# Designed miniproteins, single chains: the designs that were tried, part 10

Each design is a single chain, and the fold is of that chain. pLDDT is the mean over its residues in the fold that is shown.

## One batch from the design tools (miniprotein)

Design m339
Fold by ESMFold2-Fast:
Order: structure tokens, then C-alpha cells, then sequence
Structure m339 (fold): chain A 110 residues (1-110)
């Protein structure tokens, strides 16, 4: 798989993880966040990988009863928006990168 294909898969799974968080499917959200982190890491984007790993960790803590679900969702969605923004920036999609960056900032402000 090329670096660009790995970044595209990273975005695909980050967006799937975001959708899963929004519908309250924390187990699928964790699975997709872990895949997003894996693809970002393989593409050499360690910052995006770390953000997606942070999302997966927050979701794991909620699934174990160690973190309230609503707090885990906010932490996960913020980190996933940051990961998506960084991945889109690497792909050259500045408009999508700006959109997700704005969403991450809004999520942190709530």
C-alpha cells in the first residue's frame, strides 16, 4: 500500500470512528480509532496516530467503566477530529483539514 493509500485509509477509519462515537457505539468507535492509528503510523504520521490512539484509549476506559461515557465521547471526538484534520492536511485537502480543526476546537470549548 502506498503512503497516500495509507493516509486515505487513516481518514476513512477516523471518519468511521467519529460516526460510531456520534451514534453511541463505543466498541466500534474504539475498533475504528485503532485502525485509523495503525494506518497513520504506517504512513509515518505519528502525530495523527497518537491522536487516534488517545481516542481509542478514552473509549477503552469508558468500556471498562473507568470513565463516564459522555466524557469519553467528548475526549474521543475531539482527538478524532484532530487526527482527521492532520490526515487531510497530509493529503493536501486544506478545506477538509480546516473543517475538522474547527470541529475539534468547538468540541474542546463545550
Amino acid sequence: MSKEELLEKGVEYAEKAIEAVERGDLEKAKEYAEKAAEYAREAGDLISARAAEAAARALERALRGELPEEEAKRLAITALYEAAALLYEKLGDKEKAAEYRAKAEAAQAE
Scores: mean pLDDT 88

Design m340
Fold by ESMFold2-Fast:
Structure m340 (fold): chain A 118 residues (1-118)
Amino acid sequence: SNVEELQAETQKIQQLMGDMQKDLQAAKSVEEIKEIVEKYYKKLEELTKKILELMKKLGKEKEAKELIEEFNKKAKELMERIKNAKSIAEAKKAANELLQAVNDFLVKIGKLLEEALA
């Protein structure tokens, strides 16, 4: 079902967040943090496209698109902070804020799914 597929895509994002967090903890330079964030953000963009497709089938395309655009705006602002970071601590702080932004996005997608099923 579209609901089961959407749940599977959100689980893939949760796993991806866990992998990103582990890689960020192991990172020893600003350059490594930039590479990690760019790698995981690219994967997140592909998964958010699938979420949008599934939400269209549930009649929630407009709301899902707005949530994705909000997330992408925040992510690009945080990626710019990472690019301009002068220390590992600054880069990790911005990268952790990106992980939090992904979590906030998933919570909002879950709420939108509940509204679609009501």
Scores: mean pLDDT 88

Design m341
Fold by ESMFold2-Fast:
Structure m341 (fold): chain A 56 residues (1-56)
Amino acid sequence: SEEEQLEKLKEELERLGVRLYLAGNTELAQQVGKWAKELKTIEELKKAIEEVKKQM
């Protein structure tokens, strides 16, 4: 269950990264891609997603 939540949150971050890249925000897109690979906790991933959405 926790592993499934982690995968879904990483997938959401990756999708946001693609959207940012297509919108021309390559710097934030690269950071989001890094977060999707490096962040290991549900809390960190949720915070990253919230931060990205504030900038979209």
Scores: mean pLDDT 83

Design m342
Fold by ESMFold2-Fast:
Structure m342 (fold): chain A 78 residues (1-78)
Amino acid sequence: MAEAEAELKKAMAELREFAEKKAKEKNVDPNNKQQELEVGKELLEKAKELLKKIKNPEAKAKLEELIAQEEKAMKELE
C-alpha cells in the first residue's frame, strides 16, 4: 500500500510539474479550446511515459485508470 501510494504520488507530482511548465511556456489562454486540447495531449503522453516507469502493479493500475478517464474526457471535447 505505502509503496504504491509513494510511486503514484511521485508520478502525479511529475505530471503536475509538467502540466504547469507547459501551460506557462505556451501562455495558454483558458478560453482557447485548441490550446487546452494540445496541452491535454502532451499530458497524456507524459502520463503514459510515467506509467512505464512505475514498478508497483497497484500504482500502475491506478495511473492507467486516470489515463483512461482523461482520454475519454478529451475524446468528448474533440
Scores: mean pLDDT 73

Design m343
Fold by ESMFold2-Fast:
Structure m343 (fold): chain A 55 residues (1-55)
Amino acid sequence: MKKEEELANKISELIAKRDPEQLTVEDIAKELGVSKEEVERILKRLQDEGLIPPL
């Protein structure tokens, strides 16, 4: 799996396990050890693909 797809899967799992209202981009970035910018990019992609709800 590509690194980008791996990160996307991990972000999807975090959103599924936690209330998205309580989960910030900063929290996701810290949990996964990636930049806030990377998280925002992947979240936008997942929303565009219909894999997660709009935040």
Scores: mean pLDDT 72

Design m344
Fold by ESMFold2-Fast:
Structure m344 (fold): chain A 65 residues (1-65)
Amino acid sequence: MEELREEIERLLEEVRNAPTVHEALVYASRIHELKKKDEELVDEEVRKAAETADPQVRQILEMVL
């Protein structure tokens, strides 16, 4: 559980810091794959990140939900 949460947080940071929208979408796709392990946990962490994200990052994160 904790290890999965850390991985999600790392990928969310990669989405936020991605130099292009295309790279951000690649990281978002990896986060989406983690839903297979624990969809509720992934959705919780993505929603928290989306609340404070800029509009472009928020739109990308909403694709994961």
Scores: mean pLDDT 80

Design m345
Fold by ESMFold2-Fast:
Structure m345 (fold): chain A 64 residues (1-64)
Amino acid sequence: MSNRERILAAARELFDEVGLEATTFRAIAERAGVSVATVRRYFSSKEDLFYRSIADEILKGSGV
């Protein structure tokens, strides 16, 4: 499993639990088991991360 997949899973869990505003890159990194620098390498913003976490789920669910 890639760091990207771990980050997306961790971000999705945090967004579900505490929402976008309360979620930080540090919290995502800690939950994903990676560094904040690794999170920033894959995603430029929390908003981008949120969009990607939803889009990844939609793509899997919609069978595109």
Scores: mean pLDDT 76

Design m346
Fold by ESMFold2-Fast:
Structure m346 (fold): chain A 60 residues (1-60)
Amino acid sequence: ISEQEINDAMALIKYGVAKLLKSKGDYEGAIELLEEAAKIGSPELSEKFREEVKKLEEEM
């Protein structure tokens, strides 16, 4: 298993927690976790997470 596969798994865990924070109205916490996930994930996952950050910032 590659280092990037481990990082992608960690990024997806952070993404899941970020979604839970968003559902509770904690947009700031959700954005912080999505930014952390984007830093460690693959380019494809990082782009998706940054898009989610933009959407959350627009909803604030």
Scores: mean pLDDT 80

Design m347
Fold by ESMFold2-Fast:
Structure m347 (fold): chain A 66 residues (1-66)
Amino acid sequence: MKEVDELVEKAEEAIKNGDISKAEEIIKQLKDLAVQAAQEGNTEMAAYIAKQVEELSRKLEEEKKK
C-alpha cells in the first residue's frame, strides 16, 4: 500500500537524521495501520506492516546506542 511505503520511508529518513521522536511517532502510526489491516481481514498487509515495524524498531534501537 502506497501510504505504508511512504510512512516506512519517512521513518527511515527520521532515523538516519537522528530524529528519534519523529521515528517513534511514525512507527506508532504503522503499528496502528497493522492492527487496522488485521481487523479488516487483510492478514498479508498486517504481516507486511508488522515486519516493517520490527525492522524500523531495530534500526531505531541501533541509533539510540550512540
Scores: mean pLDDT 82

Design m348
Fold by ESMFold2-Fast:
Structure m348 (fold): chain A 84 residues (1-84)
Amino acid sequence: SKTIEEELELLKYALKLIEEAAKKGTVNEESLEILIKKLEELIKKDPNNAEAWYLLGRALKIAGKDPEKAEEAYKKALELDPSL
């Protein structure tokens, strides 16, 4: 089974690919929505995972969906790990 650590590493890699695509205007919206959902599911299992909150903020910013939610995710990440 996938551990939280293994799932986080896979989602981090997926986000990196999506960010590169977004810079070129080629982002796949379905892939981005799936990534956001998986990050939200991971956070429900591990709500103190600073990196997961940071990745969620980045994904939400790319989606252009709810800027306040993206800001909240970043704030939570920095509160958990100020070195991010």
Scores: mean pLDDT 85

Design m349
Fold by ESMFold2-Fast:
Structure m349 (fold): chain A 112 residues (1-112)
Amino acid sequence: LKEYLEKLAEYLREAARLLEEAAKSDLDKGLGLVTKALGYLLEARKYAEEIKKLDEEIGEELLELIDRAIELAKKALAYYNKGDKEKGVEYARKAAEYAREAARLAEEAAKK
C-alpha cells in the first residue's frame, strides 16, 4: 500500500508541475505540456485503482480527485486546441489544484 501511495503522489506532483508550466507557456508548448500531464494523471489513476483494492475508502477518495483533475485537464487540452489560451490556462490551473490535493491525500495516507 505505502509504495503505491508514494508512487501515486510522485505522478500527481509531476502532473501538477507540468500543468502549471503549461499555464506559463505559449499555446503550442502549453498544449504539449497538458498532453504530457494527462499521461501522468492516467498513470496515477491506475495506481489509485490498485490502492482501492487494498483500501477502498482512500482509493475511492483518490479516484474522485484524480478523475476531476483528468476532466479539467481534458477541458484545458480542448481549449488549447481551439487556440483559446485564456480558458486553457484557467482549466490547466484547476486541474493542477486537484492533482495537488490528491497528492497531499496520498502523502498523508502513506505516513500511516
Scores: mean pLDDT 87

Design m350
Fold by ESMFold2-Fast:
Structure m350 (fold): chain A 68 residues (1-68)
Amino acid sequence: GPVHEQVAALAKEAVDLMKKTKDPELRKKIRDLVHEFNERLVASQTDEEIQAAIDEAKKRLDELKKES
């Protein structure tokens, strides 16, 4: 479904950003983002909570892309 597609797309974007950056601080921020996102997904009980976690992760990943 669309939620699974969005999660897969986010994971791919995070991996791609990790491969592009040589900055260990940026790499740590990306890992922390992925870890927090996975924790939110596990804690989510509704599709609305999952979508909110996806939206927040997308915003944070876009901010990290600006730092690279």
Scores: mean pLDDT 82

Design m351
Fold by ESMFold2-Fast:
Structure m351 (fold): chain A 62 residues (1-62)
Amino acid sequence: SSMEKQAEEILKEAKEKIEKAKTLEEQQRYGSEAAKRLNELGVPEEKILEYENELLAIILKK
């Protein structure tokens, strides 16, 4: 769906920003911004939590 494509693009942008971020505060800010955008797009909370877990995995890898 169009919403799924937009959600995937938001997640992709967030992953790129988090990987480039040099501080934990920046990583958390990009994660929060992505979650807010997904919520505004109408993505279900359960799906947003899945995306947040994907972003957290990238943060923990650093």
Scores: mean pLDDT 82

Design m352
Fold by ESMFold2-Fast:
Parts: sequence; C-alpha cells; structure tokens
Structure m352 (fold): chain A 71 residues (1-71)
Amino acid sequence: SRAEAIEKTLQGAKLASQGKYEEALKKFDEAIKLDPDYYTAYIVHGTVHEAMGKHEEAEKDWKKAIELSPG
C-alpha cells in the first residue's frame, strides 16, 4: 500500500534525524517492500547512505529513484 509505504518512510526520516541511520534504512526497506514504485523511499534511502559515507550505495538508490520517477 502507498499509504503504508509513506508512513514507514516518515518513521525512517524521524530515525535518520536522530542519527539512527541503520534503523532508518530498515524502515525505508519496509516502505520499498510495501510499494516498490514509491521512488521517494529510494531518495531518502540514498540520503541516509550518503550520510553514512556509503557514496556508491547512495548513488545506486538515487538512480533507482530517477528510473521510477514519473516523467
């Protein structure tokens, strides 16, 4: 469900704002499983990877978000 994916994404964003990056990634993974087309979840997933210094993983996430973005 898109609504459930949004809720998980918001939970992840709150965890990320607290520096709880691994917990945030788990919430974004749940959001992606609930709605694989919800590209916003990939954007924030990438942002957390970037904050963790995982630049290659961040770039992969953002490329996936671009692929899923409505054009």
Scores: mean pLDDT 84

Design m353
Fold by ESMFold2-Fast:
Structure m353 (fold): chain A 81 residues (1-81)
Amino acid sequence: SALLEEAEKILEEMAKELKLSEEQKKILRDLYRAMKEGDLEKAEQLAKRLVLLMLDTLSEEDVKRGVEKLREVLELAQKLQ
């Protein structure tokens, strides 16, 4: 799916640019799996968990970038329904 490929690229770019930890990258992988399975509720819960972890580790500017990228990914998840 072109939408899943776009989501994967956004998540990979986010992990690299924001220098996410292994724990944060695991949440991104779980988020991508939830999207592939059509579990939008789980995808939204994982995105919220990742934002909380980013608030503890990243600058305000990097948190804002991460939140915007996660919003784009969740919009793609909705289109997959």
Scores: mean pLDDT 87

Design m354
Fold by ESMFold2-Fast:
Structure m354 (fold): chain A 83 residues (1-83)
Amino acid sequence: SKELRERLRELRELSRDPDVEVAVEAARELGRLAKEAADRGDLETVEEAAEALAEASLHPDFEVAITASMGLMTASVGILELK
């Protein structure tokens, strides 16, 4: 959906924010977005969210990286359910 894709693009940018609190919240919201997209059957949006979460899982801050890794697990399950 258009609204999920626009939100995903915003959250992907925010997950790279130098403010760790902003980046953590963005990673958390990307995980929620991945679940919402999976629940809607929106495979393309789940795949884009998984890519954003995989990038964020490489963040030097541990809290950002672990939050993104947990979201990536959620996105991966969604992709498997939709394939």
Scores: mean pLDDT 84

Design m355
Fold by ESMFold2-Fast:
Structure m355 (fold): chain A 68 residues (1-68)
Amino acid sequence: SLAEKFRETYEKIKKEVPDMPEGLAGMIATALVLGAKELANKALELAKAGKFEEAAQAAQLALQEALK
């Protein structure tokens, strides 16, 4: 199910970047599950670099693409 894929993806992201805000991790996980992988992975790399504001902006773009 999409819910199970979201949970697994979210937990993986939080394990890789424990300090990431929950909302940001949720946005990235949702975008990945919905197939906006390139933009969502860009957001994840920004988050790994500690650039959470830039990561949030990239995650919003990924969600916009995924939800079309």
Scores: mean pLDDT 85

Design m356
Fold by ESMFold2-Fast:
Structure m356 (fold): chain A 57 residues (1-57)
Amino acid sequence: AAEEIIKAMEEAGSKTSDIEEIKKVAREALLAAGYSQEEADALLKKPLHEIYLELKE
């Protein structure tokens, strides 16, 4: 689950430098993986590198 979200974020980052667009892709992937809207939004308040670290736990 977390690996799929990380892969989606990395793929988005290869196509765009827009952090907000990458976070939008990450939010959709988090919701698809079964995270709540509150959990997804709380995680996405963090910088991208911290989001990657949280997902790798």
Scores: mean pLDDT 76

Design m357
Fold by ESMFold2-Fast:
Structure m357 (fold): chain A 42 residues (1-42)
Amino acid sequence: SVKEEILKLYKEGKSPLEIQRLARKYNITAEEEKEIREEFLK
């Protein structure tokens, strides 16, 4: 899923801009991106 792909980018230490661009390309909202980031920080 796109959510898992974005979570992987966080774990790989990709830049915030790269992660944001991918999220927006797939119409992921700021709230959804926040939830993915919170999952990474657990």
Scores: mean pLDDT 76

Design m358
Fold by ESMFold2-Fast:
Structure m358 (fold): chain A 64 residues (1-64)
Amino acid sequence: MSGRELLNKASTLPTQYSVDLLRQAARLFLEEGLSLDEIVRMAEEAGLSKEQIELLRLFYEELQ
C-alpha cells in the first residue's frame, strides 16, 4: 500500500483508529525522500484532520 493510499484510508477513520496508518505513511514517505512540507501538503489534500496531520508530523520527526 502506498503512503498516499494510507493517508486516504486514514481520512475515513477517527484519529485514534488511524494512528498505525499514519505511522506507516510517515515511514514510507521518509523512504521515498519526501520533505515534511510535502507530506503535510499531501495530508491536507487527502482531507486529514489537523489532529491527524499533527500526528503524521510527530511520526515523521520521530523516524527522521
Scores: mean pLDDT 83

Design m359
Fold by ESMFold2-Fast:
Structure m359 (fold): chain A 55 residues (1-55)
Amino acid sequence: SLLSDEQLERVDREAARVRALNPSLSADEAIREGARRAGLDPEVALRAARERQAS
């Protein structure tokens, strides 16, 4: 709801790349860093990802 499906897909792709480079990162930190790489607010992206999982 906070981000479009396209924005969430970009965050997911960048988070996956970040985790591949830094496997010790938590899922939350990977999402935040992925969001920064996508040019999005890391806290908004994390909240959107958690909202999607909670549904």
Scores: mean pLDDT 80

Design m360
Fold by ESMFold2-Fast:
Formats: C-alpha cells, sequence, structure tokens
Structure m360 (fold): chain A 94 residues (1-94)
C-alpha cells in the first residue's frame, strides 16, 4: 500500500524510537544497534544506501534482540512491531 520511501521512513522513525527506549533503560548496546538500523533506513531514503541493506540490518537487530531478551514480554512486543515493519519492507521490495 505504501511507497518504498514511505516504508523506509517509518522504519527509520520506529528504530530511532527503539534506540531512545533502550537508552532510557540503560541498554546502550541495544540502543546503538537500533540507531544503526534507523540511520541505514534514513540513508536508503536519501539514496545513499540500498533498501536491502536496511532490511538486512533490521533482520540482524531482531535476531540479536530475540537472543538477548528471550523471556521479556515487552521486548516480545517490540520484536513483533519490528517484524511487521520488516514484512512491509520485504513486500515493497518484491
Amino acid sequence: ADSLASVLTRLAGAFRDLAEYFQSQGDDETAARAQAVADTARAAVAGEESPETALARAREFIAWLRERYPDDARIANAVAFAEALVAELEAALA
């Protein structure tokens, strides 16, 4: 339904919000990883990076988050939200 640029912009905003959340919880490593996804998605909107690189970094973040927080219900909600955005980006790239 959305353009590729619209999906990438929403991905950038969502992962920046995740970075701010994890920084507020004192998890600077997770915050930095989420910020890297946001920065890559923003660069892809600007044409400075491929959308496929943004997709790969988002998938890597989800995998890292699942390994680090396997039993956290709040993190499970964050994972589900990130997976929905990844699915939208995958659909936009098909």
Scores: mean pLDDT 83

Design m361
Fold by ESMFold2-Fast:
Structure m361 (fold): chain A 74 residues (1-74)
Amino acid sequence: MEAEELLKKAEEYIRKAEEALKKGEYKEAIELAKKALEYAMKAMKLEDEPKYVPRLVATALRAIGIEIDAKLKE
């Protein structure tokens, strides 16, 4: 997959993780956030265009934040 496609998948998993967190599905939110981080890290490895780096960093930080929040609430 191209870096942009992996970034979009990471952003999709973030949205799903946020929805799971709102529903009280903390274990699911953690797993979805981990998936988002995996895709963001894969996109960083394929990244040859620096324009995506800020979005990748923001997505990774959001994933970490969701995982921490879900773990504190479980």
Scores: mean pLDDT 78

Design m362
Fold by ESMFold2-Fast:
Structure m362 (fold): chain A 61 residues (1-61)
Amino acid sequence: GAREEKLRELGEKYGLTVEQVEGALQLLRDMGRALAVQYLVRNGGLSREEAEELVEELEKL
C-alpha cells in the first residue's frame, strides 16, 4: 500500500531497512519522538539531524 511504499522510500533515502523504519515509527507512536531519534542514531547509524528529519517525515504518516 501507499504507506509501505513511503516506508521503503524513506529506508532507501536514509540507508535503512524497511524493518528499521517501521521500528522507528512504532517507537515514535508508543514512546515518543526522543526515543525514536535515539533508536535511529544508535541502531540505524544516522546523524542526529538525519534522525530528526526522518522522524518529522514519519509524524506525517
Scores: mean pLDDT 85

Design m363
Fold by ESMFold2-Fast:
Structure m363 (fold): chain A 67 residues (1-67)
Amino acid sequence: SMPPEEEITEALADMYVAIGDLLASKGKYEEAAREYYKAAELYREAGNEKKAEEAREKAREYEEKAK
């Protein structure tokens, strides 16, 4: 059986967080911030407000580091 749409959307968001973490580890802060913002939107769509806020906080942190 197919997982619920929210579960699929959350899994996709988890992938964007992993990509962001990898980019951040390489000093690619602008790219990392963009991936974390994508993850935050997907977590919000999935109804996971806590993970959406955590991803948005990471995005803001790396956006600041990119300056």
Scores: mean pLDDT 86

Design m364
Fold by ESMFold2-Fast:
Structure m364 (fold): chain A 55 residues (1-55)
Amino acid sequence: KTTPEEVKKLIDQVGKLADQLSKASKTDPDKAKELQKQLQKLSDELVAKVRDYES
């Protein structure tokens, strides 16, 4: 079952990836598109783990 530490780690990873996306969106649109897809996957994983933790 999901632990609070796993949720916290995913939140931190999402934050770092979002910062990279913000920087890339101004200089490299192709890289920004790839980072956006990675961020979406991490967000989906975070939602799933939060649901498991709360259940």
Scores: mean pLDDT 78

Design m365
Fold by ESMFold2-Fast:
Structure m365 (fold): chain A 58 residues (1-58)
Amino acid sequence: SELHKRILRAIGTILRGIGLVLDGELTGDQAVVDEGQRLIARGRAELAEVDKELEKLG
């Protein structure tokens, strides 16, 4: 389903963001940390949008 794919993509984006934050902290690269935080925020926003759509269906 399209909804299921959106959830999986959002989770994948969050996990990639976490990996970048950890890598950036390990290497001292603030730009990599900032990019990771942006990905986490993007994935969380997509999950929040999915939740709103599910509320309209229930």
Scores: mean pLDDT 87

Design m366
Fold by ESMFold2-Fast:
Structure m366 (fold): chain A 69 residues (1-69)
Amino acid sequence: SKEEAIELAKETLEALKNKDYETAGKLARELFSLVPEEKQEEIERLLVEAHVTGKYEEALERIEKLILE
């Protein structure tokens, strides 16, 4: 569901913030299984951008918007 995908996005970003890359990788795979293929690449880019910039809240808002569309 879209609600499950948003929750997984939140958990993935929290794992990245905590530098728990094993958990982040597992959660990201689960997230990608719940979203259309055309959205997966953009979500992956946003996850990477959040980790590089530290702007996790902004990334979550953008990912949530993508999932809800």
Scores: mean pLDDT 85

Design m367
Fold by ESMFold2-Fast:
Structure m367 (fold): chain A 93 residues (1-93)
Amino acid sequence: MSEKEKKRLEAEIHLALARMALSLGLYELALKQAEEALKLAEEVGDKKTKAEALTVLAEAYAKQGKLEEARKAAEEALKLDPSNEEARRLLAE
């Protein structure tokens, strides 16, 4: 496996952990895992995983009452992936 493929897999694992943490109400853990996924996705140029990580960040920020941070993250996610329904939903709220 190439270093790029390994980092992509690591980003996907962190993203899955972030979504699980979000579903359990563990918002600080969700933020930490999503930030790591975002970093790894940026390093390998994976726009889809980057958009998904930004969507988890936006939802976690919204759950914590950080509405401006949530809005900015959701807007960036939609710029990277306009088909991201979760990011679109977050901006509609």
Scores: mean pLDDT 84

Design m368
Fold by ESMFold2-Fast:
Structure m368 (fold): chain A 77 residues (1-77)
Amino acid sequence: DAARAELEAALAAVEAAKDGREALAAAQAALEAATDIEAQIGLGTAVLAAAVGLSLGDEEFAKRMAVKALRESLEGL
């Protein structure tokens, strides 16, 4: 369960983030460290979700969208 372990660790880090910028940074760091293809796809989706949320000017929404993307990726495993 490499994908599950990598996504769960990333979800914990993103949930611990104080704002959307820190959530994006945590998701990017997790993506760079990820070795499993399914984890990389889920993390890539979370990075995109956080980046889009930040571009709309909502830090809290950016963090929530990243968390949602990671949870959906975990449910799809």
Scores: mean pLDDT 84

Design m369
Fold by ESMFold2-Fast:
Structure m369 (fold): chain A 80 residues (1-80)
Amino acid sequence: AEAAAQEALAAGEAGDPAAVEPLIALLGHPSPEVRLAAVLALARIGHPRTIEPLRRAAEEDPSERVRIVARYYAEGLERR
């Protein structure tokens, strides 16, 4: 589980679109640090498919920091 999370985050940092589905799953991870890293990785990929998951994280994540960062990137992607 942890190894799979690290692999998905690394692929997301590389901008790999195949990481989109695993990274969306990581938005439900119990660690706020992992969820924040998943938000940043999804934003780096910048695919339109990431907009809805980022909006949901911005509204529903228990961490205020994760919500703020997710909202910033979701709005940035929607303006394109």
Scores: mean pLDDT 78

Design m370
Fold by ESMFold2-Fast:
Structure m370 (fold): chain A 68 residues (1-68)
Amino acid sequence: LNEEIEKAIKEGKYDKALIYQGKLLAEQGDLKNAILIYEKAKKLAEERGDKKSAEEAEKNIEEIKKKM
């Protein structure tokens, strides 16, 4: 996940980088911060026109909320 985050940042895909960061937080059990990061990723993806990343972030938010 750290390598994926660094690669996304280098490619200017900050929305994708935030999605990977959210996944890392979720794996660590930090579900509340994972949701916050996914919400930021979704907003940024929408601003960039990256519909796939926006949908991925939304799906990850829904999956975490089921566990809370």
Scores: mean pLDDT 80

Design m371
Fold by ESMFold2-Fast:
Structure m371 (fold): chain A 62 residues (1-62)
Amino acid sequence: ELEELLKRAEEVGKTLAKSGADQETIDRAAKAIETHLLNQGYSEEEAKAVAEAVRKGYEKAK
C-alpha cells in the first residue's frame, strides 16, 4: 500500500512539472497530501515520505 502511494506520488510530481507548475504550487500540493494522509490514519513518517516523493518526481522531471 505505502509503496504504491510512493510510486503514484512521484508520478504526480512528474506530471505537475511537465504541466509547468512552479515550486510554490508543488510545495502546497505536497503539504496538502501530507495533511490528507495524516487524517487518513497514516503515520507522520509515512505522510512525509509520500510528500517527499511528490517533490522528488517534480525535481527529476524539471
Scores: mean pLDDT 81

Design m372
Fold by ESMFold2-Fast:
Parts: C-alpha cells; structure tokens; sequence
Structure m372 (fold): chain A 80 residues (1-80)
C-alpha cells in the first residue's frame, strides 16, 4: 500500500508539470521508476538486497522530492 501510494503521488506530480515536452520526457523516466518500485515491493520480504537494488535504479531516474522519497524507502528497508 505504501509503495502504491508513492507510485500514485509520482503520477500526480508529473501531471502538474506545466511544460508539455519536459512532462512527456519526465513521464517516461517516472514510468520506468514506477516499475522498479513495484519490483522492489515484490521482493521486499523474499529478497531485501534485490528490493534495494530496484529502489536504487528507481532513485537514479528521479529528481528532487521524488528521489528523496525513494531514498527514504531504501533507508527503511536497510534498517528493517
């Protein structure tokens, strides 16, 4: 549910980007990051290292507050 909420927030943020060309390019990166976040959620309880790897890939595709949210998810997984 937390990962799903993050994915939904990412989509809402992208839709608020006013520059259409920048929005389209960023949407492609965000969609790829969303897939990695979903993969991380799938591996969360079976393979923590794999989950962290997918979150690191998502982080690389994101900027600003969205990147910070993914960084926090990585920290939470490492601490768990």
Amino acid sequence: SEAKELVEKIREFVENIKDEEERKEFMKRVQEAEEYVKKAAEYRFSDKEKAIEYLEKAKKLLEGPLKEMVEKMIEQLKKA
Scores: mean pLDDT 77

Design m373
Fold by ESMFold2-Fast:
Structure m373 (fold): chain A 60 residues (1-60)
Amino acid sequence: MVEEMRAWLLEHLPAEYHPLLEALSDEQLRAVHRAAEVEGADEETLAAMVRNVANPGAAP
């Protein structure tokens, strides 16, 4: 299930964000995927969420 969520995010985010997805925990992946699926977050919002979760404290 988590693998499916990661694959979905890989399809919806540019390749430059793929390394950040690899750094996410299963819980973080589920949170980002749910925001996208339930809330309809756009690509920019998803990228920002992945960045913030994978590297907290970095520039937004």
Scores: mean pLDDT 71

Design m374
Fold by ESMFold2-Fast:
Structure m374 (fold): chain A 66 residues (1-66)
Amino acid sequence: GLSPERLAAAREWRAAKSPEQRAILDDIADKLTRMGDALDKMIEEYKKDPSEEVRKELREEVAKAG
């Protein structure tokens, strides 16, 4: 995940950007968060049933989340 140092650097970098650029960055951050959530769900489902079929289905869901 994002370390405190990386978060601080990202916030400073973001603060230097225009409002329009910040809106784009926020959209990208939201997309990355959704992708992370999809990956976490894939890992948890794989732990419950590590079958090849479940792995394929969850990989497809992760691809759709991006």
Scores: mean pLDDT 72

Design m375
Fold by ESMFold2-Fast:
Structure m375 (fold): chain A 68 residues (1-68)
Amino acid sequence: GSRLSDAEVKRAIADIYLGLGKVAERQGKFEEAAEWYEKAADIYRESGDLDGAREAQTLAEKAREKAK
C-alpha cells in the first residue's frame, strides 16, 4: 500500500501551500499570498482537516484585505 494515506499526503501539500502563502506575505505579495492560502484551505477541506481549512481561509481573507 501507499506509505502515507491520501489524507496525510493532502495535508502535507496543504502545509506546503500555507508556507508559500506566508513567504509571499512576507515579501509584500499579498494577492499571491491569498491565492496560496485559498489553495491550502481547499486541500485541508478535502482531507477533512476543517481546522486547517479555517485557519488558511482566515489568512487568505487577511491577505486580500492587505492587497486592497
Scores: mean pLDDT 84

Design m376
Fold by ESMFold2-Fast:
Formats: C-alpha cells, sequence, structure tokens
Structure m376 (fold): chain A 84 residues (1-84)
C-alpha cells in the first residue's frame, strides 16, 4: 500500500517543481545573456503566475540566479580550455 501523502511530502514536491522552474528559466536567461538578478526576477514572476507560495517563488528565483552563475563559470572554463 502507498504511504499517505503528508503535508511535508506535498511541500517537498512543490519545492522540487520550483527548483526545476528556476533551473529552466536560469538556463534560458543565461543563453539570452541575462544577469543572475534578471533571471531570478523572471523566475519569481513565472512562479507567482503558476500559484507557487512566496517561499517557493523565492526558491525558484535563487535557483535561477545560481543557474546563471554556474553557466557563466562553465563557459569561462570552456574558454580557458580552448587555450590549451
Amino acid sequence: PRPPETPALRRLRREVEAIGLGVRIGMEGAEEGLSPEEAGERAREEARRRGFSEEEVELAGRTAEGTVRTFRRIEERKEELKRL
């Protein structure tokens, strides 16, 4: 039998969805040349439109910001490797 879905499991599921949204918008923003802050704002607006809680909205925004920063580091590293 399937264990009953608790409020904690529902929160975890929503957090995973918010993180996924943040990663997607962060990657799209990085490809467009957006700053981490700009990508974060876009992710927060999209999360609010989808009915996420304020906590989940902030999680999506911070995830998008982190995604842009990580993408920039990877691209910088690729340029360094091209010089080898």
Scores: mean pLDDT 82

